# Ledger of designs, part 24: designed miniproteins, single chains, continued (2)

Each design is a single chain, and the fold is of that chain. pLDDT is the mean over its residues in the fold that is shown.

## One batch from the design tools (miniprotein)

Design m4855
Fold by ESMFold2-Fast:
Structure m4855 (fold): chain A 55 residues (1-55)
Amino acid sequence: VTGDGEINEEDYEKVVELLQDPSLSTEERAELFAKLDVDGDGSINLEEFKKYFES
């Protein structure tokens, strides 16, 4: 992502590797993504991601 828009699923996966325990299952990662996808459009908005990072 080069703009100020939402983070795509593929970009999210790259970021998740930095934040999450590698022992997490695919299902657990998908559940976390769904919780962060407030818009329900399959993309995490940048604001929600920053909030999660700071939490």
Scores: mean pLDDT 59

Design m4856
Fold by ESMFold2-Fast:
Structure m4856 (fold): chain A 58 residues (1-58)
Amino acid sequence: SLEDELKELKKILEEIEKELKEMRENPEKYSPREQAVLDAAKAVVEAAIYFLEEVIKR
């Protein structure tokens, strides 16, 4: 269901946020490209969550 997909996306977002925290604590272990990819991944997942929440609401 869309609600189950939303739950999984929120779980993925938590994992991305955990990795972003690790990146901020140990920036020397992450290239500028890896940092950009993690930021982009967060933006895409947040957009997907917003889209699904709007679809479920209607």
Scores: mean pLDDT 84

Design m4858
Fold by ESMFold2-Fast:
Structure m4858 (fold): chain A 74 residues (1-74)
Amino acid sequence: KDLELIKEVLKEELDLRYKKQKNEELYKEHLEKLPEIAEKLLKEAKELGLKVEEVVKKRREAMKLSHAELLEKA
């Protein structure tokens, strides 16, 4: 299910951000908007002819780079 894959990766990104920032307010706000963002991202991926699996893969790669950057700054 394409929408679920996008929601899953967005939730992973949000969890990573929260682990560093520990900002409950921003985390809660982003969680509430997550379904809307996921639907928008799915629509954009389809319009660009991108497979959802590729979009998820690219986002996970970006997340790994962000995590490495966080570790380097710590």
Scores: mean pLDDT 73

Design m4859
Fold by ESMFold2-Fast:
Structure m4859 (fold): chain A 57 residues (1-57)
Amino acid sequence: EEVVENLYRAVKRALEEGIDPETVRKVARIAGKQLGIPDEEVDSAVERAVEEVKRER
């Protein structure tokens, strides 16, 4: 689903800009609700982005 992938990309960009993971998760959940994405998928996308950013560093 392209909508979940777009959320993942936005989350990854915010983390790369130095926004803390707690703030990113909160904003992602708000955006996910607006887009009709379940909280479970939002949390999964945020966790995936955090793990990938940590690996890159």
Scores: mean pLDDT 77

Design m4860
Fold by ESMFold2-Fast:
Structure m4860 (fold): chain A 70 residues (1-70)
Amino acid sequence: ALAALEAAAEAAVAARLPVVEANAADRELHEALLREMWRELWGVSDEAIDAYLAGDTAAVTAAVAATLAA
């Protein structure tokens, strides 16, 4: 289960960070949850999610529109 492995890996990385980096660990967990939710609900690709996190929402918008049009 690739999605479960990715989520577990991100959670493990977050758990290994010291308290000083708590904000970074929280962001990593938030991104992992966002990826799982969007893949499960909307069929959004990891590449589109990466673009969204970089500030480019076009790929995610196109993926959601394609899913709704199907």
Scores: mean pLDDT 64

Design m4861
Fold by ESMFold2-Fast:
Structure m4861 (fold): chain A 63 residues (1-63)
Amino acid sequence: ASLARELGRALREVYELGKQKNDEEAIKAAEELEKRAVLAHIRGDEAGLREVLEEAKRLLESL
């Protein structure tokens, strides 16, 4: 899958797991990562998108 699709899936999983576990900190982190992803996408910053994806995956490991 494309980087953007993989990132979208990872962020969705963080949101859903955060809600299931009532983890407000995880939900807020996913929202912040989504904002960073939007800005990176607008700027054509593929490295920034990869960084956000790595943070999303790290966050999923903690859930």
Scores: mean pLDDT 82

Design m4862
Fold by ESMFold2-Fast:
Formats: C-alpha cells, structure tokens, sequence
Structure m4862 (fold): chain A 61 residues (1-61)
C-alpha cells in the first residue's frame, strides 16, 4: 500500500527524471550553439546547467 512516504519518493523520482531531461536538453542546446567551445568552457557550462537543475529539483519538491 502506498503511504505518504512512498508517494513522496515516487514524486521525487518523477521530478528527478523531468529535471534530468531538462538538463540534457540545455546541454545539447549549448553544444549546438558552441561547437568550438574549449574543453574547459564546456565543463564549466555543463556544471552550471547541472547546478541550475539541482535548484529546480529542490523547488519542485
């Protein structure tokens, strides 16, 4: 039987999947717009996008 804790975990997993898809899309868009970006620039921007995704997950929980 699903209790409040089980439902919260399911919701957290759904949010994580949604945020993961959004992060992946933003990374792909960045790579398309910046095909000549250096390895360092790409790493920095990917980290920034991942941090923004983590904040979105926190706001949706």
Amino acid sequence: AADTFTEQQARSEAIALEVTREVKKKIEEYEKENPNASKEERFEQVNKINQEGAKLAQQKL
Scores: mean pLDDT 78

Design m4863
Fold by ESMFold2-Fast:
Structure m4863 (fold): chain A 65 residues (1-65)
Amino acid sequence: SAEVVKAHREYIEKLEAGEEVEPEDKTYTSTFTDAGQTRTITVSEKQILEAAKKDVEAFKAMAAA
């Protein structure tokens, strides 16, 4: 999860700076324990970048309203 959060923040920073960003062909796997059961979530760099783009646009829309 920390790796996903870091990647998301780095994409936000690059997008806000107007930099060209290309997602790496990389996935992040987070394993955690929830209610005594081990769970695994896998997210791709592409998904993280798309989420970052949506967050930047949503913030701009809210600031403009």
Scores: mean pLDDT 74

Design m4864
Fold by ESMFold2-Fast:
Structure m4864 (fold): chain A 81 residues (1-81)
Amino acid sequence: EEELKAIRDAVKEVLLRHGASPEVAEGGGENAVRIYEALKDKLTPEEIAEKIVEGARSLVPDLSDEDIEELRQRVLEAAKA
């Protein structure tokens, strides 16, 4: 449960900082949680983080390299917990 919240919050916060609406940011966070739950027993934490980053980029294509690295790191730490 704690890891799901951390993943949702990471995606939501990064998308909001790049001007996504609250609805888009919330949807991005929920999609990230769905990716994690579907893949947590099939892929490595690193692979899951890359899938979630790809999802965020599809919603906000102009995410900076710094935002992508922050998102990847936060998801990776949550997935390893």
Scores: mean pLDDT 82

Design m4865
Fold by ESMFold2-Fast:
Formats: C-alpha cells, sequence, structure tokens
Structure m4865 (fold): chain A 76 residues (1-76)
C-alpha cells in the first residue's frame, strides 16, 4: 500500500544519511575507496533504485581491501 511505500522511503532516507556519515568517517581515516562506495550507496538509497552489478563489485572490492588491512594489523 501507499503507507508501506512511504515507510520504505523514510527508512531509505535514514539509511542514506547513515551511509553519508560513515563515508565521512572513512574519508577522515584515509579509507578513500570505502568512502566513495558508501557515498554511492547513499545516492542509491535516496534514488530508491537497486544497486547495479558494477556498484556492488566496487563495494565488495572496498570491503575486501579493508578486511586485508585489518588482517595485517591483527597479525602483529
Amino acid sequence: SEEAKRQLEERAKRLAEEYEAAAREMEERGREALAEALRRLAELARAGRPISAAEAEELNAAVAEEAEELEKELAE
């Protein structure tokens, strides 16, 4: 129904704001690739459209890069 659609739109707006906040934090920490991926997720959430395969691949690459860095720090 229209009410359910409105609730999904409100949740999408909140999610977009959270992605933008996370992107700023990642940028401040020098995680540029992850910050860019998060900004694109925020844009997609606001647009209300599904993520593309290319965007999903880019996000997966950024996450893998972060995981590799974390593993190196934990191996110390």
Scores: mean pLDDT 73

Design m4866
Fold by ESMFold2-Fast:
Structure m4866 (fold): chain A 87 residues (1-87)
Amino acid sequence: SMLERLRKTVEEDEKILEKLIEEGGPLSEEEIRAARLAIEAARAAAEGDFEKARRLGEEAAAALSDPEKAQALLATVEAAIEAAKAG
């Protein structure tokens, strides 16, 4: 199901982010903050809390100074909400 795939993606994204932080990956502090908020938004979507998912997604986008990256992040969060609704 799409919801099951979303849950697995959230777990995998958390592990990837933790590894990137630990290994000194190419992410800025704002990108790390935005990524954490986006993962929390996807988790909220998987739990059925779509209002919380949108709020966290907006907060994540606001953490990014690059409007192109902010728009891509918002699209990713909305896709997670749609995946959760479809599952």
Scores: mean pLDDT 77

Design m4867
Fold by ESMFold2-Fast:
Structure m4867 (fold): chain A 78 residues (1-78)
Amino acid sequence: NAAAQAEATALFKKGLEYYRKGDYEKAISYFEKAIEAAPTDEQRAGALYALSIVYEKMGKKDEAEKYRKEADELIARA
């Protein structure tokens, strides 16, 4: 589990790096990989919240709301 946590964290940090640079397509790609690699609902929710923020910045409100709801459901279940 430690290896999976480290992988998810590294992918999430890459997503944040690209988000800060304004490269939203790469940020989305890395956050999606972080979701897939995340071994816990808490880590998965974090990456889903990040996706929601990126889609909001892109003006894609429906996608932003979808990912926010998924993250909220995971946190409520954890």
Scores: mean pLDDT 85

Design m4868
Fold by ESMFold2-Fast:
Structure m4868 (fold): chain A 90 residues (1-90)
Amino acid sequence: MLPDYKQLAADLLIAMGEVFLKQGKYDEAIKYAEEAIKIDPNNADAYIVLGRAYLKKGEYEKAKEYFEKALSIDPDNEEARRLLEEVEKK
């Protein structure tokens, strides 16, 4: 079976987005997460990175939309559910 380079590329971009989130570089995190979504639009983790970046920027409506999108892709995603609950407290 040929390797799924698309999935590997998306996972790497998401990992870089997580690093930028930890560093407080939210615009860079958004850029990498958006590139991951462009490669794999059904990757719930990419939407979680986007939502977290917008949450940190104070854009709560955008954060909520991205967490809801992540849950629409992966309804059992505990991180997305927890983050959606967090944004609803703002």
Scores: mean pLDDT 83

Design m4869
Fold by ESMFold2-Fast:
Structure m4869 (fold): chain A 66 residues (1-66)
Amino acid sequence: MKLLVKVDGSVATYTGTVLWLMGIPGVEVKRIGPNELLVTSSLNEEEFEKLKERLESIEGVTVEEL
């Protein structure tokens, strides 16, 4: 499953989000723009929905399911 993740342009928020995502087994992160990430996951549906909810809970982060 894939998510488009956009971050508010804060370097700290962007860096923290990237490092957190890279620490999750079964998650691949690709930078596709200055503050845009393509997140690809081999997680099951339940874990993927939890990941999406956690990302959406971060202030300044917008998530779109692809």
Scores: mean pLDDT 78

Design m4870
Fold by ESMFold2-Fast:
Structure m4870 (fold): chain A 100 residues (1-100)
Amino acid sequence: SSMEEKEKRIIEEIKKAIEESYKEIKAEKDPKKKKAILEIMMGSIEFTALMLERFGEKELAREILELAIEFLKKHKDTLDKETQALADKEIAHLKELIAR
């Protein structure tokens, strides 16, 4: 359906944005800037999910949050210790949002 095609595009664009932000985090040498990039990325994902839920797209919102969680789990081991701790906090927070 046209709706399924739109959902697929949204998911693909979010995956691309996450991958691009992750590459930026890996290239960044300043731990403080690494954290800022991760926080901005997660904030953008949370805001997008909140807006989708408000427009009745609860399932798509959940899929986006689950996508972010799985991406962080897959890649966090390549981050510095301090950014890993932040990623763990973000994973916990996103899981709480899904459970609501």
Scores: mean pLDDT 81

Design m4871
Fold by ESMFold2-Fast:
Structure m4871 (fold): chain A 65 residues (1-65)
Amino acid sequence: MEAERQEGIEKVKKVAEEAGGTVKKVSGNIITVHLPKKSVAEDNAAKGKLMSAAAEAGVGVKIEY
């Protein structure tokens, strides 16, 4: 479980970095990610990828701009 959480955190970090964002905080099973504010379409695409990666990894994600 702990190893799975760590792998999930790393996967979410990679997706956030690809979107030009950063991980701000990790609190238990919830990862807070800061994303640069862009167009609605780009923001929705980045959010979708982050949520999908988090769901597959069994962790939560909170997105901030």
Scores: mean pLDDT 74

Design m4872
Fold by ESMFold2-Fast:
Formats: structure tokens, sequence, C-alpha cells
Structure m4872 (fold): chain A 71 residues (1-71)
């Protein structure tokens, strides 16, 4: 889990924002299903940051709301 999150962060650092966002969303769903709400929240917030870099502020806000609901 932690290693997969680091791989997605590396994509973000390489400015591969779409790929990073998609991986963060998949990880968020996996963490949510396993009950790891802290990691799910982090993954969704990182996906939101990636969408902000893409200029997709609507998707970023959706993901930020989803992360907040898991708190």
Amino acid sequence: AAKALEEAKKLYEQKKYREAAEKFIRLGKIFEESGDLKSATEAYRLAAEAYKQLGDFEKAEELERKAKELE
C-alpha cells in the first residue's frame, strides 16, 4: 500500500498528473474498501491536487469532498 502510494507520488513529481490522479483514485478506493480511511483520505486529496494541476477544478472539489466525508 505505502509503496503504491509512493509510485503514484513519483508520477506527480514527473508531471504525469492524469496517470497520478487515476492511480490515487484507485488506491483511495482500495484503502476505503479495506477500512484504511486515513490512507483513503490521503489518496483522494492527492488525486484532487493532481486534478488542480490539470485545471479540472470540478473533479478536484469532488475528491476533496469525498476525502472530508471519510474523516
Scores: mean pLDDT 83

Design m4873
Fold by ESMFold2-Fast:
Structure m4873 (fold): chain A 81 residues (1-81)
Amino acid sequence: MTEEQRKKVIELAKKAAQALMDGNYEEAVKYFEEALKLVPEDDHVARAALYRMLSIAYEKLGDTEKAEEYRKKADEHFAKA
């Protein structure tokens, strides 16, 4: 990805992390999903990290099924990194 896209991903991840700390879990999910859209399919390291954070956010929302789904996606990308 471009330097500008990488900076945007970092900015969105920071906003998502702040939302998690504030208890705004739905907002955190939205920011992590926006960040994920900017990351190429083959950037396994960045995708794994974002899927891991989405898993945590969904766990905080009580959506255990989505949390497990994103945990598995994170594990798959870590295996390819």
Scores: mean pLDDT 83

Design m4874
Fold by ESMFold2-Fast:
Structure m4874 (fold): chain A 75 residues (1-75)
Amino acid sequence: SEVDEVLEEVRELLADDPETAAQAIEAIRFALTLPVDRAEAVLDRVTAALKAAYPERAEEIDRIKERLLEIHRKL
C-alpha cells in the first residue's frame, strides 16, 4: 500500500535510530485512524519532534508528512 511505502521511507530515513523510527511509525498509524483535521494535528506534532531531533532531515520529514496527508484525504 502507499502507506506502507511511506512508512518504509521513515525507517530508511531514521535507520540510525530504529527506536525513534518505530515510535514515529506507531504515531503515524494512529494519526491515520483519525479524521483529517485531527490526523494533521498529530502528524504536525510527530514531524515537529522529528525535525527538532534531526534538523538536517527537515525537508524529507516535511515531504513524508505532505504525502501522508494526501494519502489520508483519499481514504
Scores: mean pLDDT 85

Design m4875
Fold by ESMFold2-Fast:
Structure m4875 (fold): chain A 73 residues (1-73)
Amino acid sequence: SKLKEEYEKELEELRRESEEVNEEAAKRIAEAKKKSPEEREKEVRKVILEEAEHTLEVMKRFVELKAKMKELS
């Protein structure tokens, strides 16, 4: 099914997007560790919150795609 292939491609794209966001978050945290303790804590908290929000969005989209794929089965 063409729709199944399209959903599988979207899942692969979501996986790559998630990996890229996690890698960028790790880099930002590493850079923050070079700052003062107060600035480090503020930046790390910001990065964690932004990563959590993005992870929730990716998980929501993942669940929706999986539900659609089940309808094709």
Scores: mean pLDDT 80

Design m4876
Fold by ESMFold2-Fast:
Structure m4876 (fold): chain A 71 residues (1-71)
Amino acid sequence: DKVKAALDLIRKALRGELTPEQVRAEGEKLGLPQEVIDDIVKAAEAREKGDGITAVSYAMRALALVMDEEL
């Protein structure tokens, strides 16, 4: 399930368990769409800069994009 894979990756990114580079590598291995990976990477980058609002916004966009792939 790509939605569950994206949610797990978003969780790890927002918790700082993965760097932006590790998020990209993991997303590619999981077969997630490039635009979903890009948004999760940007969420991880925003988290590293302490910008929680931007991090959550990109995470929400990534989730919406992967859910739209199932429609």
Scores: mean pLDDT 83

Design m4877
Fold by ESMFold2-Fast:
Structure m4877 (fold): chain A 67 residues (1-67)
Amino acid sequence: GSAVPEGTPEELRRLADGAEAAADFYEKSGNKELAVTAYRHAAKLYEQAGDTERAERFRKRAEELSK
Protein backbone atom coordinates (compact mmCIF):
# COMPACT_ATOMS: atom_id res chain seq x y z
CA GLY A 1 0.00 0.00 0.00
CA SER A 2 0.92 3.65 -0.23
CA ALA A 3 2.76 5.43 2.57
CA VAL A 4 0.40 7.19 4.97
CA PRO A 5 0.79 9.67 7.84
CA GLU A 6 1.70 8.23 11.26
CA GLY A 7 -0.88 6.55 13.46
CA THR A 8 -3.49 5.43 10.92
CA PRO A 9 -5.82 2.70 12.27
CA GLU A 10 -5.00 0.41 9.32
CA GLU A 11 -1.25 0.76 9.92
CA LEU A 12 -1.66 0.13 13.64
CA ARG A 13 -3.89 -2.91 13.01
CA ARG A 14 -1.30 -4.46 10.70
CA LEU A 15 1.38 -3.99 13.36
CA ALA A 16 -0.98 -5.34 16.04
CA ASP A 17 -1.80 -8.40 13.90
CA GLY A 18 1.92 -9.09 13.56
CA ALA A 19 2.50 -8.72 17.29
CA GLU A 20 -0.49 -11.01 17.99
CA ALA A 21 0.90 -13.66 15.61
CA ALA A 22 4.33 -13.42 17.28
CA ALA A 23 2.75 -13.67 20.75
CA ASP A 24 0.76 -16.76 19.74
CA PHE A 25 3.91 -18.37 18.30
CA TYR A 26 5.95 -17.61 21.44
CA GLU A 27 3.19 -18.87 23.75
CA LYS A 28 2.86 -22.16 21.83
CA SER A 29 6.66 -22.51 21.79
CA GLY A 30 6.92 -22.02 25.57
CA ASN A 31 8.68 -18.66 25.33
CA LYS A 32 6.53 -17.10 28.04
CA GLU A 33 8.51 -13.83 28.47
CA LEU A 34 8.49 -13.11 24.72
CA ALA A 35 4.78 -13.98 24.53
CA VAL A 36 3.99 -11.50 27.34
CA THR A 37 5.98 -8.76 25.61
CA ALA A 38 4.29 -9.43 22.26
CA TYR A 39 0.78 -9.54 23.79
CA ARG A 40 1.39 -6.23 25.59
CA HIS A 41 2.63 -4.70 22.35
CA ALA A 42 -0.40 -6.03 20.43
CA ALA A 43 -2.74 -4.64 23.12
CA LYS A 44 -1.25 -1.13 22.84
CA LEU A 45 -1.45 -1.19 19.04
CA TYR A 46 -5.06 -2.44 19.03
CA GLU A 47 -6.02 0.30 21.51
CA GLN A 48 -4.38 2.95 19.32
CA ALA A 49 -6.25 1.49 16.32
CA GLY A 50 -9.54 1.84 18.25
CA ASP A 51 -10.01 -1.90 18.89
CA THR A 52 -10.58 -1.67 22.63
CA GLU A 53 -12.02 -5.21 22.91
CA ARG A 54 -8.90 -6.87 21.49
CA ALA A 55 -6.68 -4.52 23.49
CA GLU A 56 -8.35 -5.58 26.78
CA ARG A 57 -8.22 -9.26 25.81
CA PHE A 58 -4.49 -9.22 25.13
CA ARG A 59 -3.67 -7.12 28.20
CA LYS A 60 -5.48 -9.74 30.29
CA ARG A 61 -3.62 -12.57 28.55
CA ALA A 62 -0.26 -10.87 29.11
CA GLU A 63 -1.15 -10.38 32.80
CA GLU A 64 -2.09 -14.06 33.15
CA LEU A 65 1.12 -15.23 31.46
CA SER A 66 3.30 -12.87 33.56
CA LYS A 67 2.33 -14.60 36.84
Scores: mean pLDDT 79

Design m4878
Fold by ESMFold2-Fast:
Structure m4878 (fold): chain A 109 residues (1-109)
Amino acid sequence: LTPEQRAALDAFLERVAREAARLLIEEKGASEEDAERAARLLAEGLLAALRGDAERAAAAFRKAAETAGISVEEAREILARAVVRAWNSLSDEEAAAVQAAIAALEAAA
């Protein structure tokens, strides 16, 4: 990744984590502390998956589910919805930068 692509991806992953934490609090009754910890693990798992590291991604999703007191299936559903919310919050310019960063990671994996 270029420094600009990495910065765009890092900013997007932070948005995903914030949206995941909100969903965990609102829909699953997680505490703020547990939601923030689980959301960070979900974002780490997403980054691992984008890098082609399936084992690390699976481990992060399991740890996130355990932290939030939900199933791994529910954790993946929360992540998918958080990604959609984060994506919809981007400007066209930000979305293009994130898309370029993801494409570069997938090409390198």
Scores: mean pLDDT 87

Design m4879
Fold by ESMFold2-Fast:
Structure m4879 (fold): chain A 56 residues (1-56)
Amino acid sequence: MEEKRKKLREIAKQLAKEWNPELADEYIDLVAEIEGLSPEVVEEMRKNVEEYRKKE
């Protein structure tokens, strides 16, 4: 868990510098693993992130 949380912080820092869809997906995967989210919820999160970015 600690190693995953450290990686989550590093990805957040990278996304703050420059948004990257691959890093955003990795971030979602790590959050899902830490929080124990189902694969269906993870898939919905990925779709919502993509649509949210397009709507801006």
Scores: mean pLDDT 72

Design m4880
Fold by ESMFold2-Fast:
Structure m4880 (fold): chain A 62 residues (1-62)
Amino acid sequence: AAEVITVDVDDSVASAKAAREAIERAKATGAKLKLVAPERSIVLELAEREARELGVETEVVL
């Protein structure tokens, strides 16, 4: 079964760093990435794009 890494994303620099770390972990382990946000933001869009570029399966939850 695939492991799922969940990260909460807001508009902060700390959130952007957390998302990047989660993406790297998902890539290293083959896990799915779940991005949870209250609204679409530039941080969320960049995280989703980076994850997809690295071949990480990504789910966005608003």
Scores: mean pLDDT 79

Design m4881
Fold by ESMFold2-Fast:
Structure m4881 (fold): chain A 70 residues (1-70)
Amino acid sequence: SLEELKKQIENYKKLLKEIGDGVIDLVRAVYDVILKNNPDLSEEERKALEEEVQKAIDITKKNIEDYLKS
């Protein structure tokens, strides 16, 4: 029935949000590993890397939100 399909879609949306949150956590964890493995990074290089990581997180969040609105 249409009602059963709607319930399945809502369950999938919850799973996608959890997966998206996990991907964001993984991106942050990878960033931390990069910083630890590259102690010689200048403040400017660290800021550039931080900005790039934040852009990746923002894009991921937007893509998930756009998908959930579809």
Scores: mean pLDDT 79

Design m4882
Fold by ESMFold2-Fast:
Formats: C-alpha cells, sequence, structure tokens
Structure m4882 (fold): chain A 57 residues (1-57)
C-alpha cells in the first residue's frame, strides 16, 4: 500500500541520513511525503516535507 511504501521510504531516508548522505536522505523524505499524501496521511507528509527541506538548506 502507499502507506507501507511511505514507511519504507522514510526508513531509507533515515539510513541515508545516518550515513551522512543528506542529498539521498532528502530525496527519500520527498518520496515518503508524496506517498503519505497519497495514503491520506497529510500530517506525516508535512513532517517528511519539512525534514527534506531541512536537509537541503
Amino acid sequence: SAKELAEIAEKKAEEAEAKGDLATAARYYEGAAFLYKRAGEPEKAEEAEKKAAELRA
């Protein structure tokens, strides 16, 4: 489901962030946000979008 895919993307983002690959982490957070929005989880989508923006700042 979109929610499960979003959770996987979020986990991948956290792994990339832990490795210091901020660009890859931001991309996965952007993907998670899109999938959370599609899953009807707007609050989770907003959190992921903010995280991606922080990593690109």
Scores: mean pLDDT 86

Design m4883
Fold by ESMFold2-Fast:
Structure m4883 (fold): chain A 55 residues (1-55)
Amino acid sequence: MSELERLLARLSRLTLSPEERALADTIVALYRASTDPAERAALLDALGALVREAE
């Protein structure tokens, strides 16, 4: 299972504000559109931080 899939599974169990949800959805969309490995890694780190802070 990919790191993105693990973070999405954790995210699906969180109660987020509409603003937090919009931010998470934006990060995921940018990750899926990115072809740069460094950008993808930074986006996964950002999503992971959001998930950890919301847990």
Scores: mean pLDDT 81

Design m4884
Fold by ESMFold2-Fast:
Structure m4884 (fold): chain A 81 residues (1-81)
Amino acid sequence: MKKKKEELKKEIEELRKEAEEAIYVDNTLPYPEGFEKLKKIEELLEEAEKAIEEGKFEEAEKLIEEAREIIEEAKELPKKR
């Protein structure tokens, strides 16, 4: 089961990078909206990390999926360029 823990942690790191890219680089959002989405993503990923440490991999996968959905939503929001 250690292997699954490592895989999920790596996925969390990748999602954090994607969230940063979506909000601050190519997909800069108005600060309040971008910040709120980033905060929610971080909260979900922190809960996922806690679930991994507790051996609740199913719960961790669900939290990771929810974070990914928020990232995709952030990419689709209207942006001023």
Scores: mean pLDDT 70

Design m4885
Fold by ESMFold2-Fast:
Structure m4885 (fold): chain A 63 residues (1-63)
Amino acid sequence: AEALLERAGELLVRAGEAWEAGDLERARALVREAAALINESGRYRATLRVEDGVPVLDIEPAA
């Protein structure tokens, strides 16, 4: 679980870097991959949605 969450955190950092660089496709792909790892961890639920072309990640504790 911890390893998956750590890897997801790294992907979110890279997604932020890609977003700042204007590489929106890479940013979206990295956020999607991070969401999958967060969900696989079983500790949190990550829901990816798009608002005005911007990927938004909602994270909540898995109950």
Scores: mean pLDDT 76

Design m4886
Fold by ESMFold2-Fast:
Structure m4886 (fold): chain A 84 residues (1-84)
Amino acid sequence: TKELIEKIRELTKDSSRKEEIEELIKELEKDPKNEEAWIELARLLAEDGKIDEAIEVLKLAIEKYPELEGVKEYLEKLLKYKKS
């Protein structure tokens, strides 16, 4: 969990939405299976132009918690947008 959070912090460090991202990271530290928090974190990164970082965050979530079907669906949507 700590290593996952550290990787997420590194991926989000250059974001203009630091306060919103920090709040979501704290929520994920308390409940790492919160799909809404993972999706919202990726959405904020994508809106900030960091689509590759958003994809990486969701891949890390699925690697650790493969049962998060909503996160998988959102990852597929982001991958489609990147290819378009």
Scores: mean pLDDT 80

Design m4888
Fold by ESMFold2-Fast:
Structure m4888 (fold): chain A 84 residues (1-84)
Amino acid sequence: MEKKKQEILKKMAEILNEMVENLDENDEIKNLELELERLEKIEKLYKEAYELGLISEEDYEKIMKTIKNRKELLKKKLEELKKK
């Protein structure tokens, strides 16, 4: 069970690090869509960890809020890019 928690945290950190990379390419829309898919996978993993009792309610709420805020930011950016 401890290994599962560490695996989830590692995957979350990897996704967050990827999302801070500078996207210089004209294919920004595709990159944002891929980041949203990754966040959905991380969200599922954290829900599983919470159900297994590996994460406190407070930590789970913080993580879910972070994921939700990041998804909303990416969705807004996608809408702005698709508006043109």
Scores: mean pLDDT 73

Design m4889
Fold by ESMFold2-Fast:
Order: sequence, then structure tokens, then C-alpha cells
Structure m4889 (fold): chain A 82 residues (1-82)
Amino acid sequence: SPPSDAEIKAAMAEILAGVANILASKGDLKGAIELYKRAGELAKEADPALAAEFYRKAAEVARKAGDEKLAEELEKKARELA
């Protein structure tokens, strides 16, 4: 049977997270944060645990960028989903 719309979005979220990882490795921390946040939003309906992982990754990058407030907000989102 074909995957649900939510399952397709979760798969797309993994692709976005892969791109975010590449951006972070290149030092584009703002781009990485944005894509990890988007990945979390896309994954949250089908796979809340995966969404939580992406929000935690965004928080790690936010801390590296010096944005402690954003990191705390993203960690809170991850805890609510996991």
C-alpha cells in the first residue's frame, strides 16, 4: 500500500535533516537551524521521536551559534514530543 501523507513528510524531513547536517559542517549554522526546525515540523505527526531528534539537533547548532534562548526553546519542543 502507498505511504500516508504524514509518512511521506517524515521521509522528506530526513532529507532536509541531511542537508542541515551538511550546512552545519560548512559553518552555515543559521541555515542548519532553519532546516532542522523544518524537518522537525514535517516529521512530528508521523514520527514524534524523529521530530524530537531534529529539534535536539537544531538546539545543538543554536548553542554553537551562541543562541541559548533558541536552544532552550528547541529542547522544550523536543521534550514535549519524546
Scores: mean pLDDT 88

Design m4890
Fold by ESMFold2-Fast:
Structure m4890 (fold): chain A 91 residues (1-91)
Amino acid sequence: SNEELIKRAWESLRLARERVRELEAEVDRNPNPSPREKTLLLAELAAVSSEVFLVLKIIKKFGSPEEQKEAEKEAREILERVREIRARLRA
């Protein structure tokens, strides 16, 4: 059902937010990661970004106008944090 798809999409956004929080905490604990650790962190950030864009497309297609606006707001916050973490890793 569309309701089940929307529920799963929102769960995926929540998990993406949690994953970004965990990645940020890892970088805070180790601001000078090894080349291997940096590669894995960048790959994780790329995976989170891809998932957020996919989930946003689902909510935009099947969600209410209110759900779409809330999802865009949450997606923007997650993607902004991803960009900040990525910038720190590439400095």
Scores: mean pLDDT 88

Design m4891
Fold by ESMFold2-Fast:
Structure m4891 (fold): chain A 66 residues (1-66)
Amino acid sequence: KKEDAERNARAAEKAAEAGDATAAAVSSWGVQKSGGGNPELGRLGVEAGKAGDAKAAAEYARQAAE
């Protein structure tokens, strides 16, 4: 759902503001799983978060939910 993708993208943003790369990765995974966003961008967000880049993960999640 589009709403689920947007909700997860906001959660990734909040995680990045807190410096929590793991939470940002989990939220990006939520965008990928929602079916309401771009799954490739959601996957890139997960990979960025796993690499410790919470800001990049949140940016990919936002783009995926667009």
Scores: mean pLDDT 78

Design m4892
Fold by ESMFold2-Fast:
Structure m4892 (fold): chain A 60 residues (1-60)
Amino acid sequence: SELEEKLREIAEEAEKEKDPKKAGEVAVKLIQERLGVTPPNADDPDIGKILLSTYLSLTS
């Protein structure tokens, strides 16, 4: 789906950051810019959890 493709692109950009904290910050910024939402777990050290909660928020 288009949402899954956008989340994949966000993950790929975030994965370019070597620091997990910075990777999470990039993921949150791109979610806000590209999807117009703020993840409820924006400070999660696991970017996969940030992306999953974003997906669930937009599909529920």
Scores: mean pLDDT 81

